Designed miniproteins, single chains. Designs and how they scored, part 80

Each design is a single chain, and the fold is of that chain. pLDDT is the mean over its residues in the fold that is shown.

## One batch from the design tools (miniprotein)

Design m2664
Fold by ESMFold2-Fast:
Structure m2664 (fold): chain A 109 residues (1-109)
Amino acid sequence: SSGVDVNAVGTEPGSLGDTPLHEAARAGDLKKVEELLKKGADVNAKDKLGATPLHLAAAMGHAEVVELLLKNGADVNAKDITGLTPLDLAEMAGHEEVVEILKKNGAEL
């Protein structure tokens, strides 16, 4: 059993204050996202840009991670510090499958 601190934030120079869940969501690591959520990771944690794990998964086009985060209570309409939602990021990046998943879960442009 690896002792991962689910509340730890990035500490390297230039870090956005990402939690392990932000990093797993950006990477598309579905198994790691599931493990972190089971350990009590905050599904709606915000980094220094106000981005949630759902923003990062949506921006990167990780459809299965997006679905898992939404099933665990991710705010589909969360806004980062610039006012962008996960749907905005998925649309801007051209991730059509993620766009459809977010819209089915109540996201609006």
Scores: mean pLDDT 80

Design m2665
Fold by ESMFold2-Fast:
Structure m2665 (fold): chain A 106 residues (1-106)
Amino acid sequence: DLEERIAAGLDVNARDEDGRTLLHWAVIEGDVETVKLLLEHGADVNAKDKDGRTPLHLAAELGRLDIVKVLLEHGADVNAKDKDGKTPLDLAKEMGNEKLVELLEK
């Protein structure tokens, strides 16, 4: 379905009313395969929603270690700040996720 829509000319970087792309929603849903597919087809790994949050911010907040790794492999900006001035690393620290903190400090 998604691959057919991309082949038909779906804009993978289109933003909804929240400023979110399909990549933001795939991260929220925890769908690693859809995350990979979207990035392979030119999804902006550093797209910001209305709150200034990138897919990496959402993955860090939600503790999605596998998705964080995929986003970093595709050039996600670990220093991106949301509207509250927080980086993905700051969110991982607030959540107490030691494995994500270690991964994002490299």
Scores: mean pLDDT 87

Design m2666
Fold by ESMFold2-Fast:
Structure m2666 (fold): chain A 150 residues (1-150)
Amino acid sequence: KKESQKKSLLSELAQRLSRLVSAAGQTLTAIKQGDLEKAIKYARDVVIEASSLVYLSYKLYELDPKEAKPIFDSAQRVYQEAVELLKALEQGDVETALEELIELSRSLGVLARKLYEAAKKYGDSQAAKLASETYKQSRKLLEEAEKLRE
């Protein structure tokens, strides 16, 4: 059933986004501690999860282009920002990495809202709850990253 496939993909997207936000939070904590090696490790996890979001959102886009295009577009932006974050950390440019983490945190919030709307429309209450919680965590991450910039 196409509906079952859409629900499965939305559920996996919500789970992957939750893991990405967790890894991004760990990246910020490592930056605060001055632990560049740990920051790079967690930023690699961010890139892996972001790559999975692009792949899964593309599969959803093939099944439902109209509903999934905003999710796919947001996932691609998250992936681009995740790669720039990792690149900055690997170059030892912690200031640029922090700015990239701020942009990533904003984009994660946008993606979480879009997943929440899609989950509600599809009737997936579990995915909707996870996306809502992930949105709150992305807002917290943004506030913490912006405070370090000051």
Scores: mean pLDDT 91

Design m2667
Fold by ESMFold2-Fast:
Structure m2667 (fold): chain A 107 residues (1-107)
Amino acid sequence: MELSEEEKELAKKLLEAARKGDLDTVKEILESVPEEKRKAILNYQDPETGETPLILAARAGHLEVVEYLIKNGADITLVNKNGTGPLLEALLAGHYEVAEVILKAMM
């Protein structure tokens, strides 16, 4: 799904906000875009790493951001360039509560 230049810039800001656990900025970005564009921005993969906002938030252990992203349609099956998804990243980082939330979203 192709994003415009402006939407790609918003997606990059979303990646950074998710990595930092900045839930307020995550919400602001998603609320600033039309509903039909939200899933494309939520599931944006960094061109160099393949990382999604959900992968970055899960690896960092930001439970509230992870829950918000999943509730808004984040694709839990997307993997980074190393073939690891948000569930495995949370488990490798020792964030078991985050891993439980992701696992329940797979059911």
Scores: mean pLDDT 86

Design m2668
Fold by ESMFold2-Fast:
Structure m2668 (fold): chain A 57 residues (1-57)
Amino acid sequence: KLYRAVRDNLRSDGPVLPFKKGDRLELLEELSDRLWLAKSLETGETGLVPRDAVEEL
């Protein structure tokens, strides 16, 4: 299922995925109610994404 970032995430420290508002993300794993492992469809990078930073397409 595809998701869209609702805000920027400019941090790139640790396992966190950097993204910009409007970027499309693919959910890979739901690790918890607040934290997902996702892939950026814009960059091809994978990392951790806060669930409240994305909306379903």
Scores: mean pLDDT 78

Design m2669
Fold by ESMFold2-Fast:
Formats: sequence, structure tokens, C-alpha cells
Structure m2669 (fold): chain A 100 residues (1-100)
Amino acid sequence: MSFEEFSSMIPAHLIKEFKEAFSMFDKDGNGYLSEGELQEAITLFDKDGNGYISAAELRHVMTNMGMKLTDEEVDALVYKMISEADKDGDGRISVEEFIA
């Protein structure tokens, strides 16, 4: 996934914070997250190991990453990401669908 693809999932006013977060996971500095880098990031989100990422787990990781986000901005981003990736409408993101 490129930064441009990732940033399309994020409200415009949060792009700067997420650009810095993306750069933290982009160890190669090539502007793309490799499958391995995505798997490592997803493992941090999937705390219960069930192959799904909940809104609560996304919120927890974003808060712990030290991003300068308000609670309202975190909630808006979590809602946006789940709405874009949640095909089942159950409030969870399948790991396989997130990386596709």
C-alpha cells in the first residue's frame, strides 16, 4: 500500500499526523508498506488473534503510537477506516480484506 492509497482513507486534517506514522512503519523509506510491515502493524491491532481488527483495538494502537490526535479525531478515523474496509457491517475489519 502506498502513502497515497493510505491517505485516501484518512480525513484531510489528519494527513500530517498519519504521514509521520506511515514513515515510522515504512522502514525502507520507499513510500510503500511491504506485506511484512503491514503484517507487523496488523498484529499490533489484532490483540485477540482472531484475524479481525475491532474499533477498540484501532483506537488503542493510535493512542499508544503517540500521535497528536484528539479523542474526536481518533474516533472519526476509526469510523472511516472501518466503514471503508468492513464489508460485513459488524464493526470489525477482516485482516485479509484490509491488506487486499
Scores: mean pLDDT 56

Design m2670
Fold by ESMFold2-Fast:
Structure m2670 (fold): chain A 80 residues (1-80)
Amino acid sequence: SGWDQLSPLEKRILETLAEHGPLSVAEIARILGQSPATVSRHLRRLEARGLVERDERTGRYRLSPLGGELLARYILEQEL
């Protein structure tokens, strides 16, 4: 899936995970000013697309290798 197919909130979730490292749903919700239910729903979609992974022990989400590559391409486009 391409970067342009992501919602604005999904893009911000990927950027937040890149900046802060592995985060829980509650931590992402707090940082982005969103409800945990909204963040959880978008994280499930990102996980289904292979862009984020959940750590079973901590319940924290992190960028997958594919998610990191997709974000890196977007950042390069922003730098021109």
Scores: mean pLDDT 85

Design m2671
Fold by ESMFold2-Fast:
Structure m2671 (fold): chain A 86 residues (1-86)
Amino acid sequence: SWLDEYLARLNEPTDDVLSDRNLPGDTPLHIAALTGHELLLRALLEAGADVNARNPVTGLTPLDLARLAGNERAVELLLAAGADPD
């Protein structure tokens, strides 16, 4: 599945080269919420992505990023999937 490959690419143990450029703690769901990519967001949630996952560097959830970006549709989808509004 493209979704499993996408998740693996972001959650793989980083080698030295990737560690130098990777954004630590961002999940695919964080990126989908930030960009407002509705199709990706729906696919990730249906696949069981952790809706309340926090970036360990920023402490932000996908819902926080959707709100910051003003992605109203992403906010609605995340809340419908059980995102903590706090």
Scores: mean pLDDT 68

Design m2672
Fold by ESMFold2-Fast:
Structure m2672 (fold): chain A 61 residues (1-61)
Amino acid sequence: MEPFLAKALKDFPALTPLSLAIKKGDILLVLKEVNDDWVEAQNLETGETGLVPVSYLEKLE
């Protein structure tokens, strides 16, 4: 998968060391799809990288 930008639709807390904390409106660089429910992304606001739920993100053009 080619990396793409996405916007956080809602807040998500980092529940595990592998999870990425996001706030509604944050812009993320999605690096890869891990499975149907999770992607690996970098939060461009914080510089942190981790797993986030696909359902919390809107792909940007």
Scores: mean pLDDT 81

Design m2673
Fold by ESMFold2-Fast:
Structure m2673 (fold): chain A 61 residues (1-61)
Amino acid sequence: MEKGLYRALRDYEPRLPTELALRKGELLEVLEVVNDNFALVRSLETGRVGYVPTSVIERVE
């Protein structure tokens, strides 16, 4: 997984206090890949930053 523009594949509710809530189709910038399971992202809609599972996002290009 690379830094860049991503999209939420589905709605996501945070499981940890440091995680970001997502809505399906939300555009995200991946700031850092922490490991194979989590990335640090910024929402382009809200400007909020948090961790999300890599399984719930896809690269736009």
Scores: mean pLDDT 81

Design m2674
Fold by ESMFold2-Fast:
Structure m2674 (fold): chain A 119 residues (1-119)
Amino acid sequence: SPMTPTSQLTEEQLRELQAFLDFLNDPNSPYREVLEKKLEEMMERIRAGGDVNAKDSLGRTALHYAALLGDLEAVRELLERGADVNARDIYGWTPLDLARAAGHDEVVALLLEAGADPA
């Protein structure tokens, strides 16, 4: 997969990427609260009639964060609302890639059943 060159990322994006990688090694890190808050804010906007496929500054949709957190209920709700299972963030990562990286097997199975591209 083409990796975004780190030299093209902002200092803020590099710090976020490091916090994300640290979270994958320790799911109890403080970064979990940041992810949970992002998902909560995105879900509130979607439930208020916002775009289910709206992307944040990292190019991530609510489905990316739900998949990364293993929030199976949020994943189901987002899929029912027409979330794009194959949306890519600024790193080229899909919700399926994030669920696999975090070890959320039930979310992986659900995303594949919903038509996520495994390759």
Scores: mean pLDDT 83

Design m2675
Fold by ESMFold2-Fast:
Structure m2675 (fold): chain A 64 residues (1-64)
Amino acid sequence: DDFDKFDKDGDGVITAQELKDYLESQGFNPSDAFVQSLIKRMDKDGDGVIDKAEFERMMKGTVA
């Protein structure tokens, strides 16, 4: 559900551009450096994108 809001082209990964577009649609004005920092935090594989498993793990891990 939430992953589909970020993965606008449905390819099963979230790119830096898709993340930036989503944040801008929510009224944020993220810098490219900020978006890249978010990708690096979520992207444990180091491929520069966030897959669904990484996204789901991150979202579930934020429940304190």
Scores: mean pLDDT 67

Design m2676
Fold by ESMFold2-Fast:
Structure m2676 (fold): chain A 66 residues (1-66)
Amino acid sequence: DEETLERAFKLFDRDGDGYIDRDELRAVHGDHVTDAQIDAFIARADKNGDGRIDFEEFKAYFEELL
């Protein structure tokens, strides 16, 4: 579970800076999601309001959904 989330996060965080931004989410998902879905995901996961998702926010979001 955690290892799967870590691998998913690393796929999104292509630069290895420890954050996922809106443009990275769009690039990974492409035609599979709308801009509105990306915005909703960021709004739910981004707890500090900086427009970026760190690994702890990413985990908390998926743990809350499960």
Scores: mean pLDDT 68

Design m2677
Fold by ESMFold2-Fast:
Structure m2677 (fold): chain A 92 residues (1-92)
Amino acid sequence: DLSNQNLTSIPEGDYTKLDLSNNQLTEIPSNLSENLTELNLSNNQLTAIPPHLFDLTKLTKLDLSNNQLTYLPKEIEKLVNLKELDLSNNKL
């Protein structure tokens, strides 16, 4: 759990669940574990979803709520195991 820490980068590691909520992230980190099943990025300053997020095909839960997202790429469909997606309180 790395929430509420004003992070600009994350430590290298093999995480299955990662909470990055309530930081000041303007971009999604590129060093996310491919073994992630749950990712919480809520309450950040994200404006876009990068393509590398859609390589995390083991994700079952993704929370992107309370960011500044203006567009959802169709590549979200690559997340075939996704059961919970929260996009609330964005600019979509």
Scores: mean pLDDT 78

Design m2678
Fold by ESMFold2-Fast:
Structure m2678 (fold): chain A 77 residues (1-77)
Amino acid sequence: FKKAFSLFDKDGNGYISAAEIRHVMTSLGEKLTDEEVDDMIREADIDGDGQINFEEFSTMMSAPNSNVVKDLVIRMS
């Protein structure tokens, strides 16, 4: 998970923002709207602060209900 997290965490600050998710997905050839990115963050962002830390990311990846982010991580691999 740390390697996958680092691919999203471009700035290396330990958090993933909406802009970072959109940038990574655009690089993978995914064409997402701002609404779709917001939905992904809403699903992953347990604290509701608009940012995803490593623990939230790991919890999300361990849960069977986070299909969109899991599929993206697999595609990145």
Scores: mean pLDDT 61

Design m2679
Fold by ESMFold2-Fast:
Structure m2679 (fold): chain A 98 residues (1-98)
Amino acid sequence: DVNAQDESGLTPLHRAAMEGDLERIRELLAAGADVNADVKDKKTGKIYKGRDPETGFTPLHLAARAGHREIVELLRAAGADPSAKDKEGRTPEDLLAE
């Protein structure tokens, strides 16, 4: 299931974006993955960042934070919202810059 969430609240698209798996991103988008899916596991932010949960992270945020510029461009082309904000009010481009 392309939009199934794991125990961390991450969809397959979130994980592929974090991992930099360009081929998997293409497969998931072709299968109808929600490019703007939010992380639902309130503990995911603590696991990855040591901060409080429910960050509002989309796959685009995770790709940008990981520095996967090619995936950022692919997700934008697929309809990802480049103005989506995390809990700190940062866009994916803010995370990619620094």
Scores: mean pLDDT 69

Design m2680
Fold by ESMFold2-Fast:
Structure m2680 (fold): chain A 59 residues (1-59)
Amino acid sequence: GKKVVALKDYTAVTPYSLSVKKGDILEILKEVNDDWWKAKSLSTGEEGYIPKSYLKEIG
């Protein structure tokens, strides 16, 4: 799937959200809407929702 990098730290605030650290590489599983994407962390294997604004597509 599409690969992205976390631009900054994000701490999960719900059981459905994914915590990440700046520089983490993620695979996008679903582009749910314009604000939230479902991603899988390639470092931890954990899945969850994260704000799109925290992510940048790796070209």
Scores: mean pLDDT 83

Design m2681
Fold by ESMFold2-Fast:
Structure m2681 (fold): chain A 82 residues (1-82)
Amino acid sequence: PPLSAAEQAALRAIMDGTIRGGLSTLLRLGEITEEEAKEIARAIREALDAHLNGEPVAPEVLEILQRGDEKVQKAAEKVRKE
């Protein structure tokens, strides 16, 4: 069965906290700007909402998420000390 409205709300709240933490780290590492952070956060929320509602994710949102993933990969490489 699908998640209840309360479970969906709780999941969104947890995801919002996680997104803020991750984006704050990317900003601190200089991998993204504040404008890019807002764009990525919006894209993640829109993708989650689309998924929970059984709707397709817009191609523009997927493109933003792909760019965000590339920034995360670069940040991970920089943070991993040799």
Scores: mean pLDDT 74

Design m2682
Fold by ESMFold2-Fast:
Structure m2682 (fold): chain A 89 residues (1-89)
Amino acid sequence: MDLDITKGIVLIALAVSIVAAENQGKTDLAKYLRELSKKVLEALDNKDFDTAIELLREGAEQARKMGDDETARILERVAKLVEELKKKL
């Protein structure tokens, strides 16, 4: 899996999580995920994979604190995909 495919998966996962949070009235979580998405995409564009992984894992922990284990699991999976990309580069 290359950077473009991984970035696409990250973007889709974050976008789906934001839409789900908004549809459920989880306004604070949706705002948090929008800011997280912006920072993660900037890190990936700079090929700063360590920062992207850290942000996604911190995002998962924050989602759990907000009572959204499903979003936390999605963010953990996406962090693992970025880790696997880093190992191949």
Scores: mean pLDDT 84

Design m2683
Fold by ESMFold2-Fast:
Structure m2683 (fold): chain A 158 residues (1-158)
Amino acid sequence: SKEVKLSDLDRELFQAAILGDLERVKELVAQGADVNARNSLGWTPLHLAAYAGHLEIVEYLLKHADKTAPTALHLAAYAGHLEIVELLLKAGEDVNAQDSLGRTPLHLAAYAGHLEIVELLLKAGADVNAQDINGRTPLDLAREAGHEEIAELLEKAL
């Protein structure tokens, strides 16, 4: 039996998504590239676009993807892409999704010092008491990183 592998079009789609080439993304999708394809790390083109901050590509892929991957919100929150975080939440990404280290988007935004993203995630119902694999909360990570305004905001949300 033939095993289903990533096509050359799918590999080019990952490259176009990370590089921010919207017209190439559209061309590759029109040629039959799978917008839901996953690389060896389990990442889709949406993950790469969200991490790299390519808002127009994230908007395009959300309209054409059957399902968003929970880790796309983590990557946007860590990288500080406020408009992409808002877009992914509106698309139905789980605000409390945990990565392989037990971290939520709120943990990553708090650690990275993205105050406006922390505020947005809290409004979306983020769990301030969520613990990573080391038992650390978003508040613990904000304090560790020296983000005093974020720490104060998270303390008030407890």
Scores: mean pLDDT 86

Design m2684
Fold by ESMFold2-Fast:
Formats: sequence, C-alpha cells, structure tokens
Structure m2684 (fold): chain A 59 residues (1-59)
Amino acid sequence: GELYRAVKDFHHDAPSLLSFKKGDILEKLREVAEGLLLARSLTTGRTGLVGENLIEKIE
C-alpha cells in the first residue's frame, strides 16, 4: 500500500487511534473519511486511525 512517515509524535489511549513516534513508517490500508486513514505501523505492527495532518506521503 501507500507509505507515509509520521511528522511528529502522537500518543492516545483510545483503542481506535494509532499511536506513533516521529519518523515511524505507516502503511495506508484505506481512506475512512476526508483527512482520516486506517493505517498499519510498520514499526509496531499496530493498526488504527490516523489523521493525514500528522503524516507525509513517501514513495
């Protein structure tokens, strides 16, 4: 899938939201809503929702 890099740390205790650190690589699984993706962290293996404003697309 499309790969993204986290532009900053994000931590939340809600089970639906993906927590990550700046520089983590995330794989887009699908788009859920405008500006909101379901993604998998390639660093931790966890899956969750992530805001597009927190990530940048990479090749």
Scores: mean pLDDT 82

Design m2685
Fold by ESMFold2-Fast:
Structure m2685 (fold): chain A 60 residues (1-60)
Amino acid sequence: GHMIAVAVKDLTAQTDETLSFKKGERLEILERVAGGLVRARSLKTGKEGIVPEEYLEIVE
């Protein structure tokens, strides 16, 4: 299946390339980028963007 992660803390977008989410929201991990960053898709909104890995816990 797809790799699913849960947000462990809130993230407020600081750039157009960054996702916003609340703790407990689920995201699909699409790819690893660089420097501890991943490209992810919000399962709530369908938006894609860059997220620091430290905001996510892999659950699937």
Scores: mean pLDDT 79

Design m2686
Fold by ESMFold2-Fast:
Structure m2686 (fold): chain A 89 residues (1-89)
Amino acid sequence: VDELLERLSEITGLSKQEIYDMFRSFDLDGDGVITAEELKEAYKSRGWTPTDEEVQQLIDLADLDGDGVIDLEEFVLYLLSFLDPDYVG
């Protein structure tokens, strides 16, 4: 995950700490993973109201190990897939 954080940091201009803080802003109960409910609340706090189906589809796309939640590594990989597809594809 540290190597993935470094790559995302280089592409975005954000520090590794800022990326981690972004992840933690979605992790509302501090359990180290993002659930569908936490993601929905994070979007609401930013003025966007996705449907339950849209939230689930996002989790399904980002959930690389099939556990139904998004951890830090999956979150970083998901962002990298949009910003640098050659790195993760």
Scores: mean pLDDT 66

Design m2687
Fold by ESMFold2-Fast:
Structure m2687 (fold): chain A 76 residues (1-76)
Amino acid sequence: MQQAIDLLQKAIQAADQGDVDTAIDYLKQAYELLGHSDHAAQTAAYISSIADKAEAAAEIKEEATLTLQSVQQQLA
């Protein structure tokens, strides 16, 4: 679980730096650790369909933040 949280935070950092491909990779790894590999594939496909790099980065940050909040709520 902590490893998934760390990966979600790394995805947000990569997206902030404009490294969309690295951000998607971290996001997929986090979802696989959480048991949501199908969701990881769907999210990666959706983000890859976004032509604007800044918009793609914003979507990664939103998705990672929402998932991070959900995981943290389970720990509280």
Scores: mean pLDDT 76

Design m2688
Fold by ESMFold2-Fast:
Structure m2688 (fold): chain A 90 residues (1-90)
Amino acid sequence: MKEKLFERFEKELEEAGVSKAEKTGILTLFNMALTRLGTEAVERLIEAGASPFELARIGVALLEAEILESLGLPLDPDIEAILARLRELL
């Protein structure tokens, strides 16, 4: 359930001493990953040891890949590397 994953990560970010503004930014990027991958894939990444920061980074990479595809541009090698790592974690 999306809400349960958000509550879990919000608690982890609070325990890490992250500010309210930083927490909002990280959770927004995490929501991008959830929206793209779905809850089951995100739960598998968490089981594999993915942090909220790593999931936020994956969310950015997925958004950038979609923007590049919509513009008819090739994927950046750094984005391809992140997506390859994602496939290994799933």
Scores: mean pLDDT 74

Design m2689
Fold by ESMFold2-Fast:
Structure m2689 (fold): chain A 81 residues (1-81)
Amino acid sequence: SLPDLMDLHNEILKLPSVSHLRDIPSPIDLLYELSKEFPEVLSEEEKEFLKQLYEKNNPLSKDEIIQLKKLGLKILEYLKS
């Protein structure tokens, strides 16, 4: 099963390579910044999805939360490599 979004956020923030982003409280903002620093990790469709969530600043739907969790796991796995 997928982890909770905030649990995933906190796991990413524990990584030494992410120490400069430790003060970002929002999972969307953190993943958006990481997608810019590591543009090779996500597909163009995944980056567009993340950008749309970043720009709309609305409450997330259940499906959007699931997709965001999947993107966060993909970024976490890359950063741990």
Scores: mean pLDDT 84

Design m2690
Fold by ESMFold2-Fast:
Structure m2690 (fold): chain A 56 residues (1-56)
Amino acid sequence: MNQVSGRIIGVAMSSPDLDTAIKRALDVAKALNSPMPDSEIKKIAESAYKLNKSNM
């Protein structure tokens, strides 16, 4: 199980805008020493942010 994905989703959903969601997701991945590439982190963060926006 990828704990990094869960944290990325959480910070993305709590972020005020997409740019902040991506920046926080990258910071979380770095703090967890994740080998996940930036492109995947960005994809997860964008998807989570948009999903949260759609559910409002």
Scores: mean pLDDT 76

Design m2691
Fold by ESMFold2-Fast:
Structure m2691 (fold): chain A 111 residues (1-111)
Amino acid sequence: DEILELQKELVEAVKNKDVKKIWEIREKLVELGVESFVYNPSSEEAFAVMALAIVQGDLETVKKMLERGFDINLQAKATGYTPLHFAEIVGHKEIVEFLLSKGADTSLKPK
């Protein structure tokens, strides 16, 4: 089952912090009609991909995730960090400006 093999590869790519590989696998899963696992915008996995893209300065992946319904104001369960908080902490000004232009809530605070 190609879908099961791609899901295994996705888990390993997340563990290895390979944002580009994660995105490639997600695109393939969507093409095969796998919707809920790959594009659940409230999942911890989706947040991990977003946070890694921001930390690495990968604005293209950030844009694609928001276009696919990622909640721009989603807070990480452990820290309360939003995508905007991660972008500010790492200092990727272009990602900060992009998130603000898309309506990121500046009133949300980490724990």
Scores: mean pLDDT 72

Design m2692
Fold by ESMFold2-Fast:
Structure m2692 (fold): chain A 80 residues (1-80)
Amino acid sequence: MKKVEITLPDGTKVSVYVEEEVTPLELVEKLLKKVPDNALLRKLKELIESDPLMKNTVLSAEKAKEAVELALENLDELEK
């Protein structure tokens, strides 16, 4: 397992352990176990589950971190 630290749009940092290859959905689910009340993470999970391409994409832990952080920033921007 590899330790991944995600910075949320509000500046909160969350660390989780994932496999070397992980889907964005698996990463988001692990983050939600640490911060279950985070609305952006819940919304991102729903979007990933509704998109078969995002749901089935396997990434390295580093790329999954970058993809999730970018998606959260984009969701935060759209909610403004």
Scores: mean pLDDT 79

Design m2693
Fold by ESMFold2-Fast:
Structure m2693 (fold): chain A 160 residues (1-160)
Amino acid sequence: DVEKLKKEADDLGNRADAYGISIDVAEAVITVIKDPEKGEKLLKEALLRGIDLAKKSKEAGDLFVTNLGGIDGEIGKIAKKAIEESLKAQTEEEREKIAEEGAKKATEAILKMSPEEQKDLEQRAKSLLSDQKKRYDLLKSKYDQVTAQYNALNKALKDA
């Protein structure tokens, strides 16, 4: 069934995106420790992409939030609240403001940490980058395979 393959491809793509965006958040967290202004901007951009993903797929949005909780519980809570508030927002301007406020809160939380706590956070973020990249690569490979099957079947049906 062409429709079933399309849905499977879309679901795999959304799940891959959840891991990809969580990788970007982990890199942004590491950046906040070294360059807070640059890190906050990267966090805002990653949160906006997470919000867009949650609007497109609840399951992928939930996965993204869960992945962020693996970096830090407070960062995960901030992301969850930002997504919940953004889904109720009427305009893109309101969603951008929510992402900006979330990024600022996450940045402030990181900067309040001791040097030892920041080092532990950096180690957790680096560990997450490695694990999430492997999961992303596996899901992307499955997505490409299912998409190829969908395209082949769709072509065969048009050529018949």
Scores: mean pLDDT 86

Design m2694
Fold by ESMFold2-Fast:
Structure m2694 (fold): chain A 60 residues (1-60)
Amino acid sequence: MLIAKAIEDYKAKKPDELSLKKGELVEILEVVDEYYVLAKSLETGEEGLVPKYKLELIEE
C-alpha cells in the first residue's frame, strides 16, 4: 500500500478533487497523470484527485 502525507492544507477546487488537511494520510490508488494522483483519505475514506506536489511519500 502506497501511503503519502499532505504537506499542507489543500482545498478541492472541483467536485472530482479531494480536500486535505496538513498532515493527513492518504493511500495513493492511481497515478492519473504528471500532476495528479487518485488518493483515498485514511481519515474519512473519501476518494479524489490530489496534486502530486501536495503529497510526500512516507512508505519507503
Scores: mean pLDDT 81

Design m2695
Fold by ESMFold2-Fast:
Structure m2695 (fold): chain A 96 residues (1-96)
Amino acid sequence: HMEDPSLPELTDEQADFLFSLLDKDGDGYITPEELQELFRALGRELTPEEVEALMKEVDKNGDGKITKEELRELFRKLGLTHPDVMAELLRAIAER
């Protein structure tokens, strides 16, 4: 149900922009804490259990970190690539 191939994906430019805002350490990864902060900025607070479930779906390495490519897959699965959602997300993150 969550795996609809017709859903839009993040563009490379959108993924790079989001990654640059979330990856404050510059290590090329997004932590579960940064992912929670992103969803809080969208007005959709994730529980630790929901974050863990999402990490298990996209974190193929099991290291508890999300790469830019895995972030794109996560956003596609959650339907967060819609232009309106992306506009809200970018505004909320840029304000922080």
Scores: mean pLDDT 66

Design m2696
Fold by ESMFold2-Fast:
Structure m2696 (fold): chain A 63 residues (1-63)
Amino acid sequence: SLEELFKKFDKDGDGVITKEELLEVLKSLGLDDAFAERVFAAMDKDGDGVITFEEFKAFESKV
């Protein structure tokens, strides 16, 4: 589910995905910082530096 996917990225369980958490996941997959930054920017609609569950859900609704 969408909630399960969000929780997989939210390593600290704080209810948000930070740029650092996203970078750590993508770097472990061999992806560069530029790719991670693009993904984060696409999901972080408010530009607040974190992705909330509501932002994540709104991003998926556009796909």
Scores: mean pLDDT 69

